# Designed miniproteins, single chains, continued (2), part 7

Each design is a single chain, and the fold is of that chain. pLDDT is the mean over its residues in the fold that is shown.

## One batch from the design tools (miniprotein)

Design m4197
Fold by ESMFold2-Fast:
Structure m4197 (fold): chain A 55 residues (1-55)
Amino acid sequence: SLHRHPLTGQLLTDEEERELVLKRAAEMLGIDPEEVKSFEDIQKAVEKKVEERKK
């Protein structure tokens, strides 16, 4: 399937689309988008935030 960037209208590669989705998910979860490159990074960032809240 072909993906278009919502702001630029460019056709995205699977990797570029994944990055865009991950950054938006990070923003929605209140995680720094720069800290995430994959879904695994999202999970790690969430776990780190939970740990920081405990301290």
Scores: mean pLDDT 67

Design m4198
Fold by ESMFold2-Fast:
Structure m4198 (fold): chain A 73 residues (1-73)
Amino acid sequence: MKYSDEELEELFKKYDKDGDGTLSAEELKELLRSLGKNYSDEMVEAILKAYDKDGDGTLDFDEFKKLMKGVLS
């Protein structure tokens, strides 16, 4: 993998502004941009909806890891 679990956890914590253990679409987009990944707002929202099991518009850490491993490899 391009990212270790420790690297993913530190990135997640860094962009989790509310400390709730979830990332909003805006926070996810900023994180992805910091990695040089220029996803459009529409693509980020579509990805978030695909991985958001609870339908609240946020990603938890498990969904975030799955996204990074599957879609962004």
Scores: mean pLDDT 73

Design m4199
Fold by ESMFold2-Fast:
Structure m4199 (fold): chain A 75 residues (1-75)
Amino acid sequence: LTEEEKKIVEEILKRTRDFLLAMGVPEEEADRIVEKIKAEFEKNKDKYDPSKGSISEFLTPIIKKAIEELKKRRE
């Protein structure tokens, strides 16, 4: 990952946390979800191919899955 891509990842994770808080998710749970997203990204970052899309596009499915799992638990 380039320094630019690392900065984008950190910014996306911050925005995801803010989004979760805006949805009424408690801080502790929001932090746990962000940590899970970060861990999943770290586990799969060797599969990232910049020729197939941006780092944001690579991270989007990971975030979407985490949010979908959260919604299922809250319903």
Scores: mean pLDDT 78

Design m4200
Fold by ESMFold2-Fast:
Structure m4200 (fold): chain A 66 residues (1-66)
Amino acid sequence: MKLTLRATHDQTSTTPDGVSFKKGDIIEVSDVTSVGETEITGTATVNGKTLKGTIDKSSVEVLSEE
């Protein structure tokens, strides 16, 4: 499963290798490991960086799902 998301709010990881983005960023999530009620976990590519971690669903909107 591959998701293309748009950030509606900023997200900052507490670790340097975690998923961080700013409002308006496009996030591609490949290798989705879980989709919960509040979070999406997988491999995310944001601004040319590929990071593994968790994305807050309240901070993104879904643009496409494949």
Scores: mean pLDDT 77

Design m4201
Fold by ESMFold2-Fast:
Structure m4201 (fold): chain A 155 residues (1-155)
Amino acid sequence: MLEKLKELVERLKKHPVFNESLERLLNIVLELAEKGEIKGFFLDREKTYEARRIGWGTNLSIEEVEETDRRIAAALGVDPDDLLHVFLAGEAIGLYAREVPAETVIEYLLTLGAILVLAGVPLSRVVDAVHAVLRAMGIDVSRAEIRDGIRALLG
């Protein structure tokens, strides 16, 4: 688990869309995994949005960061009431705004999806949330291809 998580984090650090916000988030993910505390972390609303807030480097509250991502999710036409849809829409909006190539967005969201599965999020929920965000960005990828892509990243 920890070694595979380090591999996926180092893959995201080499990704063309890598930035300081993603670096801060991935450092929290690694620290939690080293402490054995990563499991179910992304199923806890307050913990997920505290990590998102620290990653973003903002002075906003966790509630204001979540509300920002909910507005992004609603504007993209993804479920604003699902924590994982809202979180992934917030992570993906910077890629959409920069007109990043679809293949680069797919690789990014599959790698982040594999990290979420290692963090104890059910693979089916990750596949549904990644599919909803990709579709909202006009990227047509089936739930089967997303599932198989995430599995290939897990070994």
Scores: mean pLDDT 87

Design m4202
Fold by ESMFold2-Fast:
Structure m4202 (fold): chain A 59 residues (1-59)
Amino acid sequence: GELYRATQVVPATGPDDLSLRPGDLVEKLEEVDEEWWRARSLVTGKTGLVPKSAVERVE
């Protein structure tokens, strides 16, 4: 899938949210809405919702 890197701290605010630190790699799984994606953390292996504004694309 498409790989992205977290550019900021993303706290998990709900049970479906993925927590991220700057530099964490995530794989995009699907777009949930205009602001949020379902992604998998390559650090923890967990899946959850992330704000698309908090990540940047990598190869």
Scores: mean pLDDT 79

Design m4203
Fold by ESMFold2-Fast:
Structure m4203 (fold): chain A 61 residues (1-61)
Amino acid sequence: MLSPAEQQLLEAARSGLLGIVETLLRSGADPTAKDEEGRTPLDLAREYGHLEIAEVLEKAL
């Protein structure tokens, strides 16, 4: 089950909110969390073209 922090991390990665992604990762949000379609925050960042967020998430894995 996704925590509120993991849900916010997935949404921030999709929306391109880099500062929120960095804050959630520093607070211990799991970057390997998956949505109902099996997408991680990294998958969403890549799909939506947020390359800086994708790099931050790759480093967190």
Scores: mean pLDDT 82

Design m4204
Fold by ESMFold2-Fast:
Structure m4204 (fold): chain A 96 residues (1-96)
Amino acid sequence: MISVAQNKYPHIDPKTLTEVLNKILDDSEKALIDSGVDDRHISTLSLQIVFSSTDKSLVDKTKSTLKKILGDKAEPLIKVLDDGVDMLEKAGADLS
């Protein structure tokens, strides 16, 4: 994932890109724990949120899926996804 993101965004400083991706991962894991998601699924779901944040075409589909699966518990995860997209765009990522 990180190597793929670095190849897609070679104009972004690798340290900055790694720091942003790690922050999205940490925020996703915290939101999943706070939502009562089983510990066994946290790593898979947090990585999925990080992956979706790197591609604007996936953001709306992921938000829809999270709302359908988690209902009200999806709101903190949707916020992490939106914040992640914003952080990547501010770092210079073209997510389109």
Scores: mean pLDDT 73

Design m4205
Fold by ESMFold2-Fast:
Structure m4205 (fold): chain A 157 residues (1-157)
Amino acid sequence: SLKPTQPLSELGRQLLEAARAGDAEKVKELLAQGADVNAQDENGRTPLHLAAEYGHLEVVEILLSEPYKDQVDVNAQLKPEYNNLTPLHLAAISPNGETAPKIVELLLAAGADVNAQDSYGLTPLTLALIQGRDKVAEILAAAGGELRQPTKPIVLT
């Protein structure tokens, strides 16, 4: 009997770890081995969520390039317990001020919903302004980003 190739769940786990670490070479290797570009952890985090959150520009460029750009779910949401955040929300609050503006531009060019709402009704622009991410806020506003008030009280500090 033929042994199956390494299971997609294990490749997906390794892809999520490589994306979190910003290991662009390992991301390329794992994708070439058939890792699911939309692999999700238990919280619904995809490789794109992790690369956007941690400001790993080269990983974002790989995930949004051929042959993956038509396969990647640029608007994937975390679970409701994690506020339904999209990759664009995570890029908007990223502490990496050097790469986050370019990551936001790449996500928008790939079809990210500029007005995606989290579980509180907050848009990426609203989050960027709350976090003082001025360059990201300028890019989001120029792309048609809207300020939205919370649809429910924010009781978590």
Scores: mean pLDDT 87

Design m4206
Fold by ESMFold2-Fast:
Structure m4206 (fold): chain A 84 residues (1-84)
Amino acid sequence: SMRLRRLLVEIDKLISEALVEYEKLVQAGKTKEALEYAINSYQEALTLLDEAIKESTDPRTIAFLEQRRAELETKIARLQAELS
């Protein structure tokens, strides 16, 4: 569907922009802001991944998206640990 395609594009954009912004903030000495920005962006990407999974009917696509979701949850947990 067109909505699934848009969701996948937005997920990729959020992840790539989070990496770029994280590096910029770290270089500026804003490590806490960098971590918070990355966590927020990855949490938004998780929400969009859940929507993409609901829009998907192909089992291979669903399995791929569920793996990406689990990887993002792991990344969020590690970043949250760094904030603590």
Scores: mean pLDDT 87

Design m4207
Fold by ESMFold2-Fast:
Structure m4207 (fold): chain A 75 residues (1-75)
Amino acid sequence: MEEGLEHARLAVEAARAGDLEAAERHLQLALELLRDDPEALREAGALALEGAAELLERLGHHEEAARARALAEAA
């Protein structure tokens, strides 16, 4: 699940650069990839998923944000 971790990192970097569209795309891909791998999810850390949830919520992806928060709390 290295690809999922890479997308999570790229999403954070895109958000810092102000590219919200790229941040959203990378966050969505990271969540899809990390959702299927609990070990990678724990390794990525709850903080990264919580940050992703906040960005997804601001972009209007409330369902994905809720899932990201649930996964972060479970990790």
Scores: mean pLDDT 69

Design m4208
Fold by ESMFold2-Fast:
Structure m4208 (fold): chain A 83 residues (1-83)
Amino acid sequence: MTEEEIERLQKVLEEAIKYFDKDGDGYLTEEEYRRLLHVLLNPDDIKTEEEKKLYQKFDIDGDGRLSLEELEAFVELLKKYIK
């Protein structure tokens, strides 16, 4: 991808974070981060065990909350695979 595409992706992710954190409490619902995950990342691209565990954490189906700090780690994962 071009540098322009990467910058656009970063802006979209920042806006998406604000959009999904509707409560402004620093947490996302399980459904909100799962939607973001499925739109932006393909599990087939994940190669390391550490990154697979991170993906599994975001793809959990159940009673869960994801902090904004964990979402930032997710953004770093996307930046690695969306080149």
Scores: mean pLDDT 60

Design m4209
Fold by ESMFold2-Fast:
Structure m4209 (fold): chain A 150 residues (1-150)
Amino acid sequence: MEFVIRPARPEDVEAMVEVAVRARPKETVPGVDEMLALLADPDFTVLVAEADGRVVGVIILKFVSPTEAEIVLLAVDPRYRGKGLGRRLLEEALRIAKKRGATTVIAEVAEDNKAAIRLFERMGFKKVGTIENVINMGEFKTYLRFKKEL
């Protein structure tokens, strides 16, 4: 099975929401209207991973300044995990961030998301802080803040 990583299109949005919901069933994810707004916003870069004409992964990168970007979503359909797809999405997002002049990329990861923590650590991100009492779907959660210098 061959995977293509490419910019997201408006026609991908419903599939992107479906992937995000399946990947993160206990977390708030952007809906269709929110995803469409992100695609139209020049401060956002949205990439999808496609397999056999289907969106199976999504990454959203936000430029918060000319030199700083944030990974606001990384989601891979559970049926396509274990195949390095999250790594390839993150590698391409980091390449685009650097090309746009970012010197730093930040990610916030729920402390119970061990798979994402391992991915960010393997990709050279370092833990720089902890955010406590974040309300997500009516629950208080702790998030770990990761940072990578480009």
Scores: mean pLDDT 86

Design m4210
Fold by ESMFold2-Fast:
Structure m4210 (fold): chain A 63 residues (1-63)
Amino acid sequence: PFPVGSLVRALRDYEATEPGELSFKKGDILRVLDVVDDDWVVAENLSTGEIGLVPARYVELIE
């Protein structure tokens, strides 16, 4: 749901529940690397360098 390469901000803390998911904290800045569907993106957490699946509903586009 976001352009590849865009920056998004985490709206809340998220703990990975399955292998391949990314954990993040509210306010973390993530870069979108791929769009899986309307509900999930692959992103890099810029604070940790970790890459994984992120629920799109828990992040917002910042620019």
Scores: mean pLDDT 82

Design m4211
Fold by ESMFold2-Fast:
Structure m4211 (fold): chain A 99 residues (1-99)
Amino acid sequence: GALTKLHVAAANGDLDEVRLLMANGADVNAQDDNGYTPLHLAAYGGHKEVVEELLKHGADVNAQDKKGYTPFDLALLAGHEEVVEVLLKHGAVPSVHKT
């Protein structure tokens, strides 16, 4: 997949740009070449308000990147407790360790 403007806005925590792009029909679940969705990038960046906005627009809370990591896994890795709580409230499932 291609990196989109929505990926960049989500990574930067730019809520106004996220809202504008969503209003213009941006694909909330677009995956880049690593399988990251905008939700993955917002979660890793700790951008709680952007995470909530993406979820309101139908972002897949359990989307997996090419390594099997979800937005929840990336928020945990980065230590963003408030984002972890938001994702859990929206049905995030903790990844199972690959044996």
Scores: mean pLDDT 86

Design m4212
Fold by ESMFold2-Fast:
Structure m4212 (fold): chain A 110 residues (1-110)
Amino acid sequence: MEELNKELMEAARNGDVEKVRELIKKGADLNFYDEETKETPLHLAAKNGHLEVVKLLLEEGFDVKLVLSSGEVVNALLIPDINGKTALDLAKENGHEEIAKIIEEEIAKY
């Protein structure tokens, strides 16, 4: 499980759409985050401008509503990295306007 999630992070960072699809089929956790950076696959794809990977992650069962141990319900699309940056923030900061648009449209549904 951990290895699949790490491979998903690498595939998302590199824009490898086929590998992302393969890892999702194998049961990789789309909501996984790195413990040191707090980055999710969505953060890495958005930061690096991989539009096709972002679309795939949003379509293939991204679990938008997470329930924390405190009982708080959080939108997984709004999870910040260690610097307080969401995937949307990273897309905007790196000039990936189309990625920012599709993330904003997905957030607006919830």
Scores: mean pLDDT 76

Design m4213
Fold by ESMFold2-Fast:
Structure m4213 (fold): chain A 109 residues (1-109)
Amino acid sequence: SLDEKLLEAARNGKLEEVEKLLAQGANINAKDEKGRTPLMLAARNGQAEVVKYLLEKGADETATDDKGFTAIDYAYLTQQLDVLEVIAKYSKDKAVSITAKSVIELLKK
């Protein structure tokens, strides 16, 4: 499906493919079998440019997977400082932005 291709493209940092799939009607907030969105998979895998693009296109920053993890949780667990900085800068949700800034400080020790 388009949604499955979007999830994989986001995971792999395939920005041009992400753009094409969204233009074809893929759901920007699609979920895999574990409830993970394209934003979460891009964040987990350090795909900062894809994270930026998804945030600019209005991806749901507050979405949680089946474990209650957000994109910030995945970026923190995998120590993706560049992704956390992108979330802090481009997030439209002030609470999400503040959380990203807080976890960046924890990782800079």
Scores: mean pLDDT 91

Design m4214
Fold by ESMFold2-Fast:
Structure m4214 (fold): chain A 124 residues (1-124)
Amino acid sequence: AATPLHEAARAGDLEKVKELLANGADVNAKDDNGNTPLHLAAEYGSLEIVKLLLENGADVNAKDKNGNTPLHLAARNGNIEIVKLLLENGADVNAKDKNGKTPLDLAREAGHDELAELLEKAAA
């Protein structure tokens, strides 16, 4: 089941994320899909929440039930600033989901050409 931290991260509620982390919420808790709060913040485009979760020990390379990392979800949704932040924090640019797709593959499939060029250079 999703925790309150998952719900706050998905909603982009920065103040609630701060409150929950201060009260000892598990930054790496997994929901029923295997998503951590970092997966949801990366998917829903909340740059400040991504930064806060990483500062609080979020696993940058956590995999959901489909083998997606937060970098896969950010790349699929075209959020270039979140992609840059995840890469700066040690995200595996070559991670493959259960279909063998990298973040670069997902960016290209979604038509995010500038982001795809950034990921191609990071993988070289």
Scores: mean pLDDT 90

Design m4215
Fold by ESMFold2-Fast:
Structure m4215 (fold): chain A 83 residues (1-83)
Amino acid sequence: AREKLEEADRYLAEGKYDEALALYEEALEELKRELGEDHPEVAEALERLGRVYEAQGKHEKALELMFEAGVIYLKAAVDSVLS
């Protein structure tokens, strides 16, 4: 998962948005499988996906992903306080 995030970051930096999206989505699926859907690393991958959509001008999709990431961060913060 981590190696795919790094590779996707390179594609994003090069403006290769379709390649970046594919790798971020694959890494996101792996992170959800390994760490669970509410893990902060999953939220980080969602934010990176949102940045690609923002760069493509797909603001609604970017906002949805960033909101989803924010919810995960909030859940993780609450869980760390209560546990």
Scores: mean pLDDT 79

Design m4217
Fold by ESMFold2-Fast:
Structure m4217 (fold): chain A 97 residues (1-97)
Amino acid sequence: SMTPLQEAAAAGDVARTEELARADPDAADSDGVTALHVAAEAGHVEVSEILARLNPNALDSLGITALQVARAAGRDEVVELLEKLGADISAGSKPVN
């Protein structure tokens, strides 16, 4: 089940993402996937920036970061953004290297 913040992030809705993130930026689904993971996979740069400023190193239930998701999806602009905001790939970097 997707959280409302994940739905906003998947849609690339900047205004709704900003409003919902103020209530619970760490909201995750049953797999530990946060809105930042969803935005990063979709390539939504502005939404990813908003969420990454709150927690750039959010981990899902497998220990995967949003930066690793962006790299796997080939979202070069999101990768550059997350690296500039201090996102860490040290956990689980080997599966994606």
Scores: mean pLDDT 75

Design m4218
Fold by ESMFold2-Fast:
Structure m4218 (fold): chain A 72 residues (1-72)
Amino acid sequence: MDAKELFEKGKEAEKAGNYEEAVKYYEQAIRLDPKGEFAPDALFNLGRSLQKLGKDEKALEYFLEAARLAAE
């Protein structure tokens, strides 16, 4: 499964309200292609999913990483 497929699975899980599963798929997508075209969106969506799980400090870290990567 490539990074794009994992990113799409993460989005499907997030839309279903399965935020823990979404986090796992987004983390896998980022690990496979940490600087790819989907990486900023995956980092942002990972942060949003973590925020839904009450992990606000961790979510903030990923939001900042997404913003930094998107600015490159």
Scores: mean pLDDT 83

Design m4219
Fold by ESMFold2-Fast:
Structure m4219 (fold): chain A 86 residues (1-86)
Amino acid sequence: LTEEQIAEFKEAFSLFDKDGDGTISAAELAHVMRSLGQPNGGLDEMIREMDKDGNGTIDFPEFLIGMVVMQRDPSHPFAVGTDEDT
């Protein structure tokens, strides 16, 4: 991952962490992923992997790990640059 991608992770997370408590719900995580231009197809599985305890909330470290895993294997990583082109 590049530092720019990590910065985008932080910015997107912060935008949807309206409570400022450092956690977001699974639904908010889905909005973050959609905001980053990700397709809906893999989100459910990723969210379940991030929320292993089933607490219904995702911490930033869990979010970051999930993003790293997605970036490794997806045929379409983060859709980098798509927000500016699309």
Scores: mean pLDDT 64

Design m4220
Fold by ESMFold2-Fast:
Structure m4220 (fold): chain A 107 residues (1-107)
Amino acid sequence: AGETPLHRAARAGDLERVRALLAAGADVSAQNSANGDTPLHLAARAGHLEVVELILEHVATDPSSPLSVADLLALRNKLGLTPLDLARQAGHYDVAALLEQYRRAAS
């Protein structure tokens, strides 16, 4: 399927599973085979605000992360869409506002 446990947990809004998977070293930058979506893309499209925040906080606070918050926010899926684009298209303006806040802080 090209989809990790973190993709499924993020899409489902399963906050506790996302937390456990991140603590276990799950790859936040993994892109699924269907649309090239990261877990952040899936959470943003689904409107799972707390999951979006948890993923961004994890990247921002982990000095061993191979990606910066700016890098993760700039990742595009196969349609050329960022997590922010997906949140806006889905009408999840609370998620869009949070993503823009992290983008500004990472600049």
Scores: mean pLDDT 86

Design m4221
Fold by ESMFold2-Fast:
Structure m4221 (fold): chain A 119 residues (1-119)
Amino acid sequence: DALAAGADPNAADAEGETPLHRAARAGDLARVRALLSHPDVDLTAADKEGRTALHLAAEAGHLEIVEVLLEALEKRGLLLEVLEARDVNGETAFDLAIKNGHYEIAKVLQEAYEKAVEA
């Protein structure tokens, strides 16, 4: 129970996208922050292509959303799981950042991976 109205923060659409997926893809930082305030939000949810919200933010080039998602993943002990998650093409969020020329995002993801392995 995340809201008094009984709203489900993890409700998936026909493409398997949750509200977090859509906010991350759209670059809606305020909505991402609001969703991350819910303890029941699923940061590991994958769409029909096997992509998490982190994959979508990295592909779209939304650096601030990537940083906010990495912080939330670390707090929940899910950082390594999501950084190692592969889509239907075998691509991680890091691979998608590199493929799309988002090198600062790729750097941030690599630094997060190194930190996760040390923990």
Scores: mean pLDDT 84

Design m4222
Fold by ESMFold2-Fast:
Structure m4222 (fold): chain A 55 residues (1-55)
Amino acid sequence: SKAEELKKEIEKIIEEKGYLTKQELKDLLKKYGIEVSDEDTIEELKLKLIDFLSK
C-alpha cells in the first residue's frame, strides 16, 4: 500500500541519518498526495502522517 511505502521511505531516512527533518517530512507528504502548508508545524505534519498511515 502507499502507506506502507511511505513508512519504508521514512524508515530509510532515519536509518541513514538518525533523524527526519521538517522539509523531508513535507516533501514525503506532498509526494503521497497529502496537502501541507508552510505554516504547518512539525507536530501538525506528524498528525497528517499518522492519519494517512491509519487508512
Scores: mean pLDDT 79

Design m4223
Fold by ESMFold2-Fast:
Structure m4223 (fold): chain A 71 residues (1-71)
Amino acid sequence: SAVDELLSLIDKDKDGVITREELREYLDLLFPENPLSDEEVEKILKEIDKDGDGVITPEEFLAFLEKLTQS
């Protein structure tokens, strides 16, 4: 899927986790005409990253995207 392809592209380290910087790049791709501020990215990261370790698992990221794609 396009989501899976984008996830592969944003995980530049290929370590199976998504960093704040990689999340920011993906969100900028989704909202190119209205990019999110650092504060908005931090809020999103906090919503996804329940462990608070500053990294996001693919499962957590996909769950977040599922919420965004709901009607």
Scores: mean pLDDT 68

Design m4224
Fold by ESMFold2-Fast:
Structure m4224 (fold): chain A 58 residues (1-58)
Amino acid sequence: MIARALYDVNTDNPAFLSFKKGDLLEVLKEVDEHWVLARSLKTGKVGYVEKGGLEEVE
């Protein structure tokens, strides 16, 4: 699934993915009801993302 970021996230924690509003992310795995593991299509980096910050595109 491809999702679009609804807001900016800037974190120094390497477990979490940093991204900008409008960035496209590939959802690799749903971890629980609130969190996914995703890959940034822009940077190739992988990390945890809150599901509420994503809009499904594909």
Scores: mean pLDDT 84

Design m4225
Fold by ESMFold2-Fast:
Structure m4225 (fold): chain A 95 residues (1-95)
Amino acid sequence: MTPLEQAVRAGDMKKVAELSKESVDINAQDENGRTFLHLAAEAGHLDMVELLLLAGADVNAQDKDGRTPLDLAREAGHEEVVALLLEAGADENAK
């Protein structure tokens, strides 16, 4: 797990901003095909989701199970994150 992944999962906005200066691939996938946006959406970190979308994160990225960040936010019950992802162009029919 990278320091950036840990910061995203923790919702540490300042640390993510500092680590992003190191030219990190915003759409990098972990062993399960999950992007930083998947992790932030699952954790319900609204501000982190906003930051990642502004940084060019793929709102429709699919993990190994075909789940998008929108799917993970819905399963976790993070309604504000669900609304933000839909406003950002998340396709609830993308599979």
Scores: mean pLDDT 76

Design m4226
Fold by ESMFold2-Fast:
Structure m4226 (fold): chain A 60 residues (1-60)
Amino acid sequence: MAKNLGETIREAREKKGLSQRETAELLGISQSTLSRIERGEISAGAKLIDAIEKVLGIEL
């Protein structure tokens, strides 16, 4: 697993074969927002982190 939150999310998403668009749609956010989170450009709130964990089946 990666050394930072955004990279961990990206790796888990790629392992499931999901695109940024597909994952963003499942989370109810824009692909742009997910891309920025994966790059560490913006923070994700606790509720969004919980949703990412559930969608990707990972612990953050």
Scores: mean pLDDT 78

Design m4227
Fold by ESMFold2-Fast:
Structure m4227 (fold): chain A 153 residues (1-153)
Amino acid sequence: SLAEEVEKYLQKAVEYLRQAEEIASPEAKPLVREALIQGQMAGGLLGAAVESSPEDAANLAKAALEEAKKYSELAKKALETEFALDVERAARVAGLIAQAESYLGEAAKLALEEAKKRGDEEAAKYVEELLRVIQETYDWFTETEARARALAE
């Protein structure tokens, strides 16, 4: 089902975030863990939106967007902490989070297609904004990975 495909992408995203938590410094680890919790909440809300009525889907998609914004800010703060301590580890953490964002983006694209197919304009609007947050977060982490790698040379 579509919900099973969304869940598979969300599970892959969580696997990369867990890997980022495992290699994170003691200083950054609590922030990565908080980001993982907010990311899992955003993903769960997005998955629920795909299976819900149009009215419920719009409310769930909006909630997913707000949790994704919190996730993004926590993840960025975690990486800023790593960058100040160890640029080689910062590069690895940034790369893992960028991979998680790539899978979150695939899940969100499927949710957007479903909202559009149902004519759920309000849910589609919130999922489109969620995709922009995911893409901006992905770009920030890929740029930060490149910068960290350049400094580690």
Scores: mean pLDDT 88

Design m4228
Fold by ESMFold2-Fast:
Structure m4228 (fold): chain A 72 residues (1-72)
Amino acid sequence: AVYDFKEIFKLFDKDGNGYISAAQLKTVMRDIVGQNLSDAELQDMINEVDTDGDGQVNYEEFVKMMTRKMAD
């Protein structure tokens, strides 16, 4: 299925700053994707795409994570 990741991202980026937190990402994985990730698994995914090291996920990083997880 083709998901509109931009609309999903906007639902969690309520402040409009272009970032979502690890906690918000965990909620997306649970409620949208249907996967309950451990904190360690979530952190590994963030570390793989988060080149800024700020612990927050921007839209490009979000799309990369979602695409990889949905392709399996």
Scores: mean pLDDT 71

